# Ledger of designs, part 103: designed miniproteins, single chains, continued (3)

Each design is a single chain, and the fold is of that chain. pLDDT is the mean over its residues in the fold that is shown.

## One batch from the design tools (miniprotein)

Design m11569
Fold by ESMFold2-Fast:
Structure m11569 (fold): chain A 97 residues (1-97)
Amino acid sequence: LKKKGVEYFKKAVAAVDAGDYEKAVEYLEKAARLLAEAGEPEAAVLATAVLVALLRRQGKEEEALRIAAAAYRALAEALEGEERAWAEAALAQVLAE
């Protein structure tokens, strides 16, 4: 799971570099899901933050907010204390322009 999640994240970065933002969104969604399933909550949060930022730049504000809300809920179940506070701050920063 972790290796596959990292592979999709790398594909997302390559898609962004190529200007293929629709493919980047698809790969980031897969990366975030696979990294979360692999028990890598920090990496999953980072992939989700990049996904939310990319969706906002495309004008997909409602979709970005839905994904961010789902991530906040998942953080409540997977992370505690300072790790959760850091992850929530990272997502909030992406949503705040």
Scores: mean pLDDT 72

Design m11570
Fold by ESMFold2-Fast:
Structure m11570 (fold): chain A 88 residues (1-88)
Amino acid sequence: MEERMAELLAEYERTGSEEALVEAARLSGERDAREAYELGKGEEALERLKKGREKLIAELAKVVGEEVAEKAVEAYEKAFEETYEELK
């Protein structure tokens, strides 16, 4: 989670774009879902994501604001869930 947050923030600093941050979050969700599936930890990763959702939004909001943070986390969560279901 901390590593993922740092990656998303780095992308935002690089581009200065809210759209780029949301896109990076979506791509990260797809990548992480594939990795979790390969490791047999997809269900565990989904459970941790749901439990950590509010904290991740709060941490990102400190830098990008609440509305943008919520959109980025929603994009990540949706991409993760959709990709994981497709791989099953």
Scores: mean pLDDT 77

Design m11571
Fold by ESMFold2-Fast:
Structure m11571 (fold): chain A 94 residues (1-94)
Amino acid sequence: LEELAEKTKSEDKEVRREAAKELAELAPTSDDVETLLEALEIAAESEDKEVLIEALKLAQNILPKMTEEQRARAAKYAEKAAKRLGIPHEASLE
């Protein structure tokens, strides 16, 4: 998982996109939620839209395995990825 997270930073478009996709695919089968959250943080920093889309899928796939605190962290990373993709931010109702 850590090696896949690092590959999402690759200058090779094919390598980083395949790594992001593999991370999202492996998420339902892995119990290492902390490493998956670190991978999500890294992928959410990407300027590649395909990597950002896979980061959102990764966040969705780890949701059932997370504590409340981990879900809050994942939500922040997912929000960052969504903003980079141009998805509008909804105003806080509080």
Scores: mean pLDDT 75

Design m11572
Fold by ESMFold2-Fast:
Parts: structure tokens; C-alpha cells; sequence
Structure m11572 (fold): chain A 70 residues (1-70)
């Protein structure tokens, strides 16, 4: 799916230390995804913002990920 491809591209950028690019891919994956994929994308988005030093956004996305997981 497009959401799964975006999640994979985000994971690749994250592994390369490109957290800004990773956040963009994870954001798009979360918007297009549902269920477990959306929850996972939101958790990775939180991790990317944490690496960027944006603790407030990281916390916000981790909370959203937990809510999406049920």
C-alpha cells in the first residue's frame, strides 16, 4: 500500500540519521494509514521528533500512537 511504502521510506531515512526526511515520510504514512500501520507511523514520527529535539511534538505523537493502537 502507499502508506506501507511511505513507512518503509521513513524507516530508511531514520536509519541514515535524516530525521527531518523521516518525519515527513512518517507523517504521510500516518495520514494514509489505518489501524496498526497508523499507530506504528505515529510512534516513528514521535521518535523522529525526539531525535530532532522537539520533545513536545514527540510526546504528542506518542500519545496519538497509543490511542490509535487501542
Amino acid sequence: SPAQQLLQQGQQAYKQGDYETAAKYFDQAAKLGSGQLKSQALAYLGAAYFKLGDDKKAEEYFIQAEKAAG
Scores: mean pLDDT 89

Design m11573
Fold by ESMFold2-Fast:
Structure m11573 (fold): chain A 124 residues (1-124)
Amino acid sequence: SDRARQLVETVLALLQAHEADIAAALSTLAGKPVTVTAIDVDYERLQVTLRYDDGSTVTFTVDPENGQVTIEFTLPDGRWAVVTVYADGSVEWSGSAAEALAAIPEAQAFAAALAAALRALAES
């Protein structure tokens, strides 16, 4: 759908501007520099997956019905976090790494930027 494409393109535009915030957050959690190695887009599943040199993955799943994006972090040590960013700008954090991730300023900055982009899209 056009809305589904708009949401995927919004995530991609945000990653072009702010992927460094995700890399910084992962670097803080790992205690060493972590760099993105691949960005894969799946328009059928409405997913954008980032792969990192430490084995971390970050998967964005868009929900065009609700105008929301779910971000799933999987770390090489088995820790995980799910961040749900809603069209109203609210953000929910869950998972074994959620408290640690939410304490990182760059993770908060990325979530806030995504929330602002989703609100702007919902008001368009």
Scores: mean pLDDT 89

Design m11574
Fold by ESMFold2-Fast:
Structure m11574 (fold): chain A 61 residues (1-61)
Amino acid sequence: MSVEQLAHYKQLLQQDPVSAAIAVSELLKFQVPQEDLNNWIDLVPDQSTRLKLKVFVDSLV
């Protein structure tokens, strides 16, 4: 995964709940380690969305 792709997904995580869900789905396809993915989910400003995304990731692993 390139630095530009990482910046793009970080931006998506911070925009809106739908964009955040798309970013998490794509990061899972790139096999990003769960610990790193959880750190990126912490960038999501909405607490409810952040918790839902963490539960979603835990359900897949």
Scores: mean pLDDT 76

Design m11575
Fold by ESMFold2-Fast:
Structure m11575 (fold): chain A 56 residues (1-56)
Amino acid sequence: MVFSREELLQLKGEIGEAVAGYESLTEQELKDLLTKEMGLSEVAADVAVHELRLVS
């Protein structure tokens, strides 16, 4: 896991503030949000999407 649970919870909060209803986004849409909003690389965003789904 690249991110700690605490880091993932913070990221979830930031995404929720940026996009209402982000939970209904596809993996591709969430990845696009992470790259554009958070400045993550495509690879890092892909990892973050998988990690966020594990934390749910």
Scores: mean pLDDT 69

Design m11576
Fold by ESMFold2-Fast:
Structure m11576 (fold): chain A 59 residues (1-59)
Amino acid sequence: SLDELFAEARARLARARTEAEVDAVFGELWERLRAAGLEDDPEARRRYAALVAEGLDRA
């Protein structure tokens, strides 16, 4: 489910220490969303944008 996918990504992102680790989390999440046909889902896009904003705090 979306909740499971984003919960896993969120937990991994919270533990990420480097830009490479943050990039890996987003890459994996995006691949899973695309594989599930959810890349254009409004809810999935909203949650992805929220995680991206959190990832930018690493910079």
Scores: mean pLDDT 77

Design m11577
Fold by ESMFold2-Fast:
Structure m11577 (fold): chain A 71 residues (1-71)
Amino acid sequence: SLKERAERLREEAQKLLEDAKSKGNTQAVIEAERALGLADLAIKYSDTNPELAEFLLEQAEEEIRKAKELL
């Protein structure tokens, strides 16, 4: 489901945030924190506004990609 996918991305973003902090990569921390916030919003809207949740999920995936490229 959309919610399960958002919860999975939230967990991935949290792990990236921990890795970024351990490496002292400030920009990766910022991108990972953005991904976490977007995933949290996607979870919130998954049942009430699926189109918005899907858009937020796509943005979260992009921020995760950026964080990974910086690490």
Scores: mean pLDDT 87

Design m11578
Fold by ESMFold2-Fast:
Structure m11578 (fold): chain A 85 residues (1-85)
Amino acid sequence: SMKEKIEELLDKAISLVPKENQKVIQKLKDKALEAFEKGDIKTAKQYIGNMFLAVRIQAPDLPESKRLEMEEYLLEVIKLLEEKE
């Protein structure tokens, strides 16, 4: 399902973030999936956007290669959400 694909991509993104910062990003994932289940694609996209910001703020020392890989997973989620609009 689309939800399972989105969840898999978000889990891959979170796995690249340092363990001490994963909990805050996980909360944003949960909110994005809740919005998606309600059909609120706009709010789901906003929470994905907040994940980009949270990682830059909470994990500033994350290697650039890992940050770019994580952002690629998040961008793929945005593309999937846009297919449902």
Scores: mean pLDDT 86

Design m11579
Fold by ESMFold2-Fast:
Structure m11579 (fold): chain A 76 residues (1-76)
Amino acid sequence: KVDELIEKIKKLYEEIKKLREQMKAENGDRATTIKLIAEALRKIGELVDVEFELAKELNIPISEVFAFTKKLIEEL
């Protein structure tokens, strides 16, 4: 199950990165930008839930999962 949680984290980060690039490319359409921000926030919430589940499965502090995730963000 740990591998499944790590893959979910990677997938969510790739999706968040894609949304971030879509936001940067948006040509002043505020409605579209707001929608993209809302989608990114939902995915960030889901990511946090998966991070807590990973911490529980590994029996490690959430701070260690957060450090791992921060490095993963920097590589994506």
Scores: mean pLDDT 77

Design m11580
Fold by ESMFold2-Fast:
Structure m11580 (fold): chain A 100 residues (1-100)
Amino acid sequence: MESTLETLKKESKEAYEALLLGEKYLKQGKKDEALNYYTAAGALASAALAEKNGVEEAAEIFREAAKKLLNNSFTKEQIEALNRETLRATEPAMQKAAEA
Protein backbone atom coordinates (compact mmCIF):
# COMPACT_ATOMS: atom_id res chain seq x y z
CA MET A 1 0.00 0.00 0.00
CA GLU A 2 1.43 3.38 -1.02
CA SER A 3 1.73 5.99 1.72
CA THR A 4 -0.64 8.97 1.46
CA LEU A 5 2.36 11.19 0.58
CA GLU A 6 3.56 8.88 -2.25
CA THR A 7 0.01 8.63 -3.65
CA LEU A 8 -0.40 12.43 -3.45
CA LYS A 9 2.94 13.08 -5.22
CA LYS A 10 2.08 10.56 -7.98
CA GLU A 11 -1.53 11.71 -8.56
CA SER A 12 -1.20 15.48 -7.93
CA LYS A 13 2.11 17.32 -7.82
CA GLU A 14 0.17 20.53 -6.98
CA ALA A 15 -1.44 18.85 -3.93
CA TYR A 16 1.96 17.50 -2.81
CA GLU A 17 3.57 20.97 -3.13
CA ALA A 18 0.67 22.57 -1.17
CA LEU A 19 1.14 19.94 1.58
CA LEU A 20 4.89 20.73 1.81
CA LEU A 21 4.15 24.48 2.06
CA GLY A 22 1.61 23.73 4.82
CA GLU A 23 4.30 21.81 6.76
CA LYS A 24 6.75 24.72 6.27
CA TYR A 25 4.24 27.25 7.65
CA LEU A 26 3.37 24.96 10.58
CA LYS A 27 7.08 24.75 11.52
CA GLN A 28 7.16 28.59 11.44
CA GLY A 29 4.23 28.72 13.93
CA LYS A 30 1.81 29.99 11.25
CA LYS A 31 -1.02 27.61 12.15
CA ASP A 32 -3.84 29.35 10.20
CA GLU A 33 -1.70 29.58 7.03
CA ALA A 34 -0.68 25.91 7.46
CA LEU A 35 -4.35 24.85 7.81
CA ASN A 36 -5.26 26.72 4.58
CA TYR A 37 -2.44 24.96 2.66
CA TYR A 38 -3.27 21.51 4.13
CA THR A 39 -6.94 21.93 3.19
CA ALA A 40 -5.96 23.16 -0.30
CA ALA A 41 -3.75 20.04 -0.71
CA GLY A 42 -6.77 17.86 0.16
CA ALA A 43 -8.98 19.73 -2.33
CA LEU A 44 -6.32 19.40 -5.10
CA ALA A 45 -5.95 15.66 -4.37
CA SER A 46 -9.76 15.29 -4.58
CA ALA A 47 -9.72 17.22 -7.90
CA ALA A 48 -7.07 14.82 -9.30
CA LEU A 49 -9.15 11.81 -8.18
CA ALA A 50 -12.30 13.30 -9.77
CA GLU A 51 -10.40 13.91 -13.06
CA LYS A 52 -9.08 10.31 -12.99
CA ASN A 53 -12.70 9.06 -12.67
CA GLY A 54 -14.00 11.37 -15.45
CA VAL A 55 -15.94 13.64 -13.08
CA GLU A 56 -14.82 16.97 -14.56
CA GLU A 57 -17.61 18.93 -12.79
CA ALA A 58 -16.42 17.75 -9.35
CA ALA A 59 -12.76 18.37 -10.29
CA GLU A 60 -13.60 22.01 -11.19
CA ILE A 61 -15.40 22.57 -7.85
CA PHE A 62 -12.46 21.10 -5.88
CA ARG A 63 -9.94 23.25 -7.82
CA GLU A 64 -11.98 26.42 -7.14
CA ALA A 65 -12.05 25.56 -3.41
CA ALA A 66 -8.24 25.06 -3.45
CA LYS A 67 -7.77 28.40 -5.27
CA LYS A 68 -9.78 30.22 -2.58
CA LEU A 69 -7.70 28.58 0.18
CA LEU A 70 -4.35 29.38 -1.53
CA ASN A 71 -5.31 33.07 -2.07
CA ASN A 72 -6.80 33.76 1.39
CA SER A 73 -5.99 33.24 5.08
CA PHE A 74 -9.31 31.71 6.15
CA THR A 75 -10.22 31.00 9.78
CA LYS A 76 -11.03 27.44 10.87
CA GLU A 77 -14.77 28.29 10.74
CA GLN A 78 -14.45 29.67 7.18
CA ILE A 79 -12.50 26.56 6.10
CA GLU A 80 -15.19 24.29 7.63
CA ALA A 81 -17.95 26.24 5.82
CA LEU A 82 -16.07 26.03 2.47
CA ASN A 83 -15.42 22.30 3.00
CA ARG A 84 -19.13 21.60 3.69
CA GLU A 85 -20.18 23.60 0.59
CA THR A 86 -17.57 21.84 -1.60
CA LEU A 87 -18.49 18.32 -0.40
CA ARG A 88 -22.23 19.01 -0.75
CA ALA A 89 -21.72 20.30 -4.32
CA THR A 90 -19.48 17.38 -5.42
CA GLU A 91 -20.94 14.39 -3.49
CA PRO A 92 -23.76 13.46 -5.98
CA ALA A 93 -21.38 13.50 -8.99
CA MET A 94 -18.61 11.59 -7.15
CA GLN A 95 -21.05 8.96 -5.83
CA LYS A 96 -22.58 8.45 -9.31
CA ALA A 97 -19.08 8.03 -10.82
CA ALA A 98 -18.11 5.49 -8.12
CA GLU A 99 -21.25 3.41 -8.95
CA ALA A 100 -20.67 3.55 -12.72
Scores: mean pLDDT 77

Design m11581
Fold by ESMFold2-Fast:
Structure m11581 (fold): chain A 77 residues (1-77)
Amino acid sequence: VTYQPGMVTAFLKQPIGSKLSITLPNKGMITLFKTSQGLDALVSGLTQENVEQISNILKLSDQEQAAKLLDQFLASL
């Protein structure tokens, strides 16, 4: 599916074990996972800088804030 604003925040409401693969505007891909430890992601076709920014966002303990910041970041690509 192609990225739409708010997709990460909406995905956070899915049950543990959920997975969503998203194509980004820059033709990169992010696959989101809902784990018992919170949000996790696999990325491909992104720069090292973009991967580092995503990793830093996902390290936040506040899952709602992490989802909001990730939505803002992905919308900027």
Scores: mean pLDDT 80

Design m11582
Fold by ESMFold2-Fast:
Order: structure tokens, then sequence, then C-alpha cells
Structure m11582 (fold): chain A 70 residues (1-70)
């Protein structure tokens, strides 16, 4: 089933919020799901926003490492 743009927007916000609180595992899981459902361009965009929202270096590094694979 195709996700609506509203559902994709919600997933993107959840990934960014997870990254902001330092939950790298949750943020990465959501971004991987976005890549599977919506493709690499959307996942790359969300990953960049999550990196910008990240307040700790470990979470930022994990997200940057994943972004490099997109």
Amino acid sequence: SALSQEELSKLGREAVEAAKRGDAERALAIIREIQRLAGTTVARSVAREAIKASEDEETRRALEEYLATL
C-alpha cells in the first residue's frame, strides 16, 4: 500500500524528534523505512534534517554514516 504524503511527513517528523532526543536507533529505523517506502531522495532529505536536529555527536555520526550509504 502507498503511504500518503501526510503519513510520510509524520514519519519524517518522528525521525527528526528521535534524533533530537539522541535515539539514533529509532531515527535510523524510521529513515530506513522511509527509504523502503518512498525511496532514496526522500530518505536523504529526512536524514539531513535529523542530522541538523541532533544534539549529540554519536547520534549525528550514526546518521551521517547512514546518509553516506544513500
Scores: mean pLDDT 85

Design m11583
Fold by ESMFold2-Fast:
Structure m11583 (fold): chain A 70 residues (1-70)
Amino acid sequence: SASEKKAKADALLAQLRSTDPALQARASALAVEYVSVAGKEALPPLQELTGHASPAVAAAARQILRLAGL
């Protein structure tokens, strides 16, 4: 459902914003799944995440934006 899809997207975004090193290590996989679930609505949060303190999270966000031509 749309509600379940939004809940999953919100949870994935919260994981990407996390300071937990275990979640940061999974940033590339989490970012790919987040875009798959959220679609175009993922783009503004991903642009914000390019400034994330974790290099892994910032790199994952930049990679997806680059593939989108941004």
Scores: mean pLDDT 83

Design m11584
Fold by ESMFold2-Fast:
Structure m11584 (fold): chain A 108 residues (1-108)
Amino acid sequence: SDKEILEKLEKLIKEKKYEEAFKLGIKNLSSKNPEVRVAAAKAVLLAQLANPEKYGGSLLMALMTGRADVKSTYEGLKAVAENSKDPELRKFAEDQILMIKHAFGDPF
């Protein structure tokens, strides 16, 4: 269920299980539930920030290989950029949005 996905994403981030958080996040970036898309985007961003050497290009690669929908991913990233209380996470979300716009164009 969506509730179980949200609880699992939050738990994985709290426990710093970034590999599992990244994988679950990517699977849920295209969710029909906007709340799940935002939580998934946050999990993907936090995993990339925690280990940029391992995950730094991994969101772009997931989008290029069709593992996540570009427009839905933009919606999630935009919500993180606008609403996160963490300034570093907001800036990183903005940087990821710019990178994806350069690769795929503006979906809005």
Scores: mean pLDDT 85

Design m11585
Fold by ESMFold2-Fast:
Structure m11585 (fold): chain A 80 residues (1-80)
Amino acid sequence: SLLEEAKERLDRLKEEAIARVREGADTHEVVEELREEIDRILEEARARGASQAELGELARYGTELIYEVGDVGLEVERER
């Protein structure tokens, strides 16, 4: 489904963001870039005919990914 496809893309972006943070990238910059990428995925889903409910679900999912990346950033900072 469109929703499932978008969630898989978001999961991959999360894995890439976590890898960058663990390799020493600034957490704030990585999170800002991730937000822009999430917005792009939402725009693409909207263009492909996603419902308002599906877009809301994707936005919530993306927000959860941002929190997960932030948590990894805090873990990395504690180990520095």
Scores: mean pLDDT 86

Design m11586
Fold by ESMFold2-Fast:
Structure m11586 (fold): chain A 68 residues (1-68)
Amino acid sequence: SAATERQIQLEEAIGGFQVLALEVEGYLQIKLNPEESDKIKQDMNDKIAEVNKSLQDRISAIKEKGLS
């Protein structure tokens, strides 16, 4: 439904902003500690993966409710 599609779009927008915030934080941390850039990138990627997993789980739940 249109309502389900709008809810998914809102969740995707929120998830996108969360990922952007993590990328900005990671970039600033690399600037402060360039010797640890690889570790900072790995930690950032792990956090982004958690955000994306939570987003997909939430979208799946919305789709399941929308089909009911």
Scores: mean pLDDT 87

Design m11587
Fold by ESMFold2-Fast:
Structure m11587 (fold): chain A 66 residues (1-66)
Amino acid sequence: SLKELEVAKGALAGASLAAIARQVGISRATVRRILTRLGLDPRAPGPLRLSEEARARLAEMGRQLR
């Protein structure tokens, strides 16, 4: 969905869960749930870290919705 893409964009930019939640207009719990559904682990302390594979998938999604 569009909201999942916006959450993914924030994660790719290295934004915190709170910043993504504020930008998208959803709760931090919903952001964590969306990231988990996308195969991203939001539980690590500090900034969100994405694997190279996850970054490639999110970039492909962004290209499809340009």
Scores: mean pLDDT 68

Design m11588
Fold by ESMFold2-Fast:
Structure m11588 (fold): chain A 59 residues (1-59)
Amino acid sequence: MDGLEAVARAVAEAAGVSQERVLEAARLMSKGQMTLAEAAEMLGVSRERFSRAGEEAGA
């Protein structure tokens, strides 16, 4: 089970962004295809908020 995907859903709910976009970003990040900064930019959320959630998820 991918805890990263579950955390991405929680982040989407908390940040009020589309869950689909957060899941895409999380998958790309887990594959090393996207940085945390790029993921936050793509989702339209502050990098700090997303970074914090990502670290808590075990990034």
Scores: mean pLDDT 66

Design m11589
Fold by ESMFold2-Fast:
Structure m11589 (fold): chain A 88 residues (1-88)
Amino acid sequence: KEELEKALKEVLGATLETLKAAVEEKGLSLEEAEEALAPVREEIEELIKESAEALKKGNYEEAFKKMLEAGKLAAEALGAKLETKAKV
């Protein structure tokens, strides 16, 4: 259980690093990207835990859905910050 949750966090961490680098090229600093993710970080971590529990139970579709939801939250938070900066 703990190992699976850690592995999922590492995969999402790598994804978040890639997203941060991409939005930095679009005009957000890495610090601004971290600030944009801070409000949704708890929800993202909760979704990772739920995904790990689903995988442990053999419910792969639910686990995948939870992981997609976590990724969507991160992308939406970064996108909203980028749009706000473009307007200001």
Scores: mean pLDDT 74

Design m11590
Fold by ESMFold2-Fast:
Structure m11590 (fold): chain A 67 residues (1-67)
Amino acid sequence: SGPVTEEEREAIDKRLIEEAKRFWREELDRPDVAPATPLEKEYAARQMAGSRPEAQEIIREALAYTE
């Protein structure tokens, strides 16, 4: 909702997903280890999203897709 176009929204979503994956890998300080436990992924999602439920959902989905 709001003045943001669908294209801008998708770009933001993709950016958040990429940033979440990079943050997870940097924070873990390990070779790209997947799968991480659901708790570890949730912890990283909270770190990235702060308290915003919409952002947390996007980040959780991104981390789950890390496979």
Scores: mean pLDDT 56

Design m11591
Fold by ESMFold2-Fast:
Parts: C-alpha cells; structure tokens; sequence
Structure m11591 (fold): chain A 58 residues (1-58)
C-alpha cells in the first residue's frame, strides 16, 4: 500500500479514502468495535487490510 488507499466498511459498504495504513486501521477498528468485533481485527489489519479484514471478520 502506498500513499492512497480505499477502506471499505464491511458492515455498511461505505468507502473512505485515507493516506495511511494507520487511518484505515483506525476506521476499521471503530466500525468493528461498534459491532463488538474489534477482537477479530487487531492492529495488524492495517498491513493486510484486504486479506485479514475478510478472514478476521469471519
């Protein structure tokens, strides 16, 4: 991932563009926390957002 990436909320499908992995991870964590799933999406998601998001959410 470079300077631009698109994060997609797995629950609502909302698309958000961010300039860092930390921003994308924070948004994902907040959304999962709202649904009590934050334990399935730890900090490492920021590095592997596309793969881990799908796996950990399952």
Amino acid sequence: MEAELTFVNPITGEEIKVNSTEEAEEHLRRELEKNNLEHLLPLVLGEYRAEIELKLRE
Scores: mean pLDDT 55

Design m11592
Fold by ESMFold2-Fast:
Structure m11592 (fold): chain A 65 residues (1-65)
Amino acid sequence: MEKAREKARELGATDEQVEAAGEFARSILAGDGDRANEAIDRLVREHGGTPEQVRAAAQAALEEL
C-alpha cells in the first residue's frame, strides 16, 4: 500500500483518485469483475483524470495488495 501510494502521487494522482483506485483493486481481489469495471468507470467520470493516469494509479494500487 505505501509504495503504491507513493507511485500514484509521482504520477500526479490525487488522494481521492488513489482511494478510488484502491476500491477497484479490492474488487479485483474479490473476483468481482462487474464491480471492478463499475469502480474504474466511476473513477474516470467523477474525477476527470485521463484513462492513462487512472489506469496507472489503479495498477500501482493493485501491485501493493
Scores: mean pLDDT 68

Design m11593
Fold by ESMFold2-Fast:
Structure m11593 (fold): chain A 99 residues (1-99)
Amino acid sequence: MSLGQQVIATAGFILAAAKSNSAIVKRLSDNTILIDTGKFYAGAGEEGKELLERLIEMLKEIGKETGLVEVKRLSEDTILITFKDEEKALELLEQRARG
């Protein structure tokens, strides 16, 4: 699997985890997701950490260019993601990940 495909798979995992009220990812509202990166890294290891940080950087760039997503690091182990348009932000993420 390419690095881009792995980043997209990581995004899919995060969204699925949010729907299941996971201890790692919580959906706080229709447009807001909270990620416990410490718990994520404990389960996913170094490779998962690299993929999550890459996903976060890509979402930050999309937010900077379009305003469709905002990423805030609340602490060393907590990230808050807010989508103004989740579907469009994820479409742009997929395009960016594919090159």
Scores: mean pLDDT 80

Design m11594
Fold by ESMFold2-Fast:
Structure m11594 (fold): chain A 69 residues (1-69)
Amino acid sequence: SVKQEVLDEIVQRLEEGVPFEDIVRWLVERYRAEKNPENRKQILEVIQTFNELSGRNSREEVIEKLRSL
């Protein structure tokens, strides 16, 4: 699914040391570029999940939590 593909890409970027703010920017750009309404909804759900997790958890904890989704 698009949701799983986006989650996997976030985990890869986090492991590469990409800052949370740059990941959010990338997610918003990907959301805006998506033309399929169902895929767009999935990307929005990922943005919401990532923002919630990144505001309350360390980078390592965010990676672990995203891998378990």
Scores: mean pLDDT 87

Design m11595
Fold by ESMFold2-Fast:
Structure m11595 (fold): chain A 91 residues (1-91)
Amino acid sequence: SLLDELQALAEELLAGMSPEQLEKLRKLLEEAARRLRELAEQGASREELAEELIRLFREVAEEISKLLSPEQQKILEEFVRKFEELARERL
């Protein structure tokens, strides 16, 4: 399934990341989660939340990619593509 593919890509990416890369990712994800929660609290629709989730995930991916190797960047790009597909179909 697409979710299983996302899990496999996430596990591969995370296993290869340094502690510094993981800390940066955690901080970026916490900020993204905060922004998404604020939008939800303002009464955003499911569709608006899905689009914002895709946008925030792309933003996180762009920021973390600056710290990643070319091989890690390729895994992240595949993850983002599959995540956007899942978000549009199921959220």
Scores: mean pLDDT 83

Design m11596
Fold by ESMFold2-Fast:
Structure m11596 (fold): chain A 86 residues (1-86)
Amino acid sequence: LSELSQKELEELKNSIKGSKKVTLEIQLKPGVDDDTPIRDAIEKNGGKVLNSSFWNGVVTLTAELTPKSLDAISSLPVVKDIRLKK
């Protein structure tokens, strides 16, 4: 289950499927330190993880996503927020 609304998810997909390469930030829920399920979902669905940071108990990934990889990670219960980096 995702904290993103269906409209937010569709807007992100449109940004990705548009004309430009899009970089997103994926914030995990506090206390989650294993990002393996997120990385696996991104990579298996054609996305690419660019960076991972851990600060004040929160993991944040920076990634280039496909619409399919966005769908895959938005269904994961450990994801708190997904947003455009710019």
Scores: mean pLDDT 74

Design m11597
Fold by ESMFold2-Fast:
Structure m11597 (fold): chain A 65 residues (1-65)
Amino acid sequence: KEARGKAADALRDRFMREEGLDGLAAGKAAQAVLGPPSPEQAAVLREIADKLIEIGDEFEKELKG
């Protein structure tokens, strides 16, 4: 379960770097490649995604002022 989450993050980073996708789009593409997560993994990934979006939003606000 954790290994799959890390693999999804690695694929997301790869899509962002190589294809210039946004983090959310790259994350969605990574999930499509790996196949749909189990219900338990989906719940955990949603919580992690929500926190990552919040961190990203704070980072963007810091850059914009």
Scores: mean pLDDT 66

Design m11598
Fold by ESMFold2-Fast:
Structure m11598 (fold): chain A 66 residues (1-66)
Amino acid sequence: MPLGDLSGLPPRVRQAVVEGVTAAILKGEDIEESVERASERLGLSPEERELALRAAREIVDVANSV
């Protein structure tokens, strides 16, 4: 299973992933939904939002591992 490598992402995309995941944990929200909201707040392009959502899905996959 691929690990979510945040260091490979553009800084704005990485920020959206970090903020989205943190907000999801603190508020009990869905991780992908929170990352989408963070991406919108940071003004990410459609391509950058796709990268952020891809990273969020990898984080969800890793988090669901034992």
Scores: mean pLDDT 73

Design m11599
Fold by ESMFold2-Fast:
Structure m11599 (fold): chain A 71 residues (1-71)
Amino acid sequence: MLSALEQLEAILNVYRSTTFPNEATREHFLRQMLRQFVEESRYSKEELLEAAEQLPDPELSALAREIIESS
């Protein structure tokens, strides 16, 4: 089983490499995928926040934390 950090990195890498018609569509899909991951996850909110803080990209880390906190 992937760790929370490894799963978050995998999701973010997929969206970074995926071609979307515009930035708004890209952001919408990223937010929806992260929200679904948080909702379906067996990890606690605290564990998910710790994983998001460990993400190497500070902008993506901030976005992931926003979504986790809003879920």
Scores: mean pLDDT 74

Design m11600
Fold by ESMFold2-Fast:
Structure m11600 (fold): chain A 80 residues (1-80)
Amino acid sequence: MAQQIADSLRGLSDYAKSQGTPGSQQAAQLLYQGSDYVSQGNFQQAAQLADQASDILKSQGDTDTAGVVRNLSRQARQLG
């Protein structure tokens, strides 16, 4: 479970970075840090960073990706 969440956040980080906007780059950095925190077992901090990334993506109109990130945040909270 934890590994799948970490891998998903890392993949979403790569996706966000590919969008090339300052906001998407900020979201990518938060998602990458969130993935690292999941790998360390720090699920609450990972969830907080994922929520911040979700809010940025939603503000840019990427509501579908924001929803996926929000679901991963909820899953991370259930582990910690």
Scores: mean pLDDT 85

Design m11601
Fold by ESMFold2-Fast:
Structure m11601 (fold): chain A 63 residues (1-63)
Amino acid sequence: GPIQELARQLLAALRAGEDPSALAAQLVAELKKNGQDAVADGFEAALREGRTAALAAAHDISR
């Protein structure tokens, strides 16, 4: 679905060394729109922690 597709695009951007900011914002918005506030909060926490945590969180959401 749209959440998994956004997470896959975010993973590709992170691995390519591209700026993930726009895709990360879209992923958070789509998670909140679908009532997945806890997942959105966890992903935002991972973004604050760093690249490795963000990659792991995006990978989990992409499945």
Scores: mean pLDDT 83

Design m11602
Fold by ESMFold2-Fast:
Structure m11602 (fold): chain A 87 residues (1-87)
Amino acid sequence: MPSLEELLEELERLLEEIKEKVKDKEVEAQIDRLMELLRDPSASAGEIFAAASALAQKVMELFPDDEELRKLVERVMRLVEEIVRLR
């Protein structure tokens, strides 16, 4: 079973790939907020899922037909769910 640190490292890699592909300041800010919440032990699962969902929605609104970005977003959502379970 992957460690919390390994899941966070994989998530950071996927989020960096989204930043490089999207190049949008709002998406960058949403990614930074999500990472801040994931590293905050006091952050609720609801806050983390809300931030991840907002990011996913924004990326798909900007690039609705981009299958690679859709798969990256789906992987991000799965990793966030796993990370929240291990916290």
Scores: mean pLDDT 83

Design m11603
Fold by ESMFold2-Fast:
Structure m11603 (fold): chain A 75 residues (1-75)
Amino acid sequence: SPLDERARRVRRELEELREEAVKINAPGVLLDMLDRGLTIVDEALRETDPEVRQEMVDEAERIARRVRRILEELK
């Protein structure tokens, strides 16, 4: 489904951001945010309620956007 494809894309994005955060020795709070996002997207892939799943994917995507912005500021 389009939502399943979006969830997989967001998971990949969060994984890439986590690798970047580790490379630049980012603050632990940022790694915690990324780990939370990864947990949410993994739970979304197992969620059977489509409305709840969409809200979870939206939240994980918001986390990815926030972390990317912060990482850009740290470079």
Scores: mean pLDDT 87

Design m11604
Fold by ESMFold2-Fast:
Structure m11604 (fold): chain A 99 residues (1-99)
Amino acid sequence: EEFARKLARKAVLDFLKGTPFEKVIKKLWEEVEKYGKEHGLSRLETYYLFGLALRHVLDLLLPNSPDRQAEADALVDYVTKLLGLSPEEAEALRRGFYA
């Protein structure tokens, strides 16, 4: 959780500095995947951690939003398509995001 929060803060800062969102998301995944490999996480555990980080990104970018569920669903769908996730990987991501 602490790692996910730190990584999300860095991703949000990159976005605010003008990095395109697509590149921010891809870089965020690369950092999560590297952490997962270094700590012996399974592929699905790594996607769960990525989901946690994405939730923190959304919380930082859109605090106090009245339609958080729609924003969350849109972000998860966007990331699933961008990275070409399998149904099992997408489900692990959703579980982490909504944890």
Scores: mean pLDDT 84

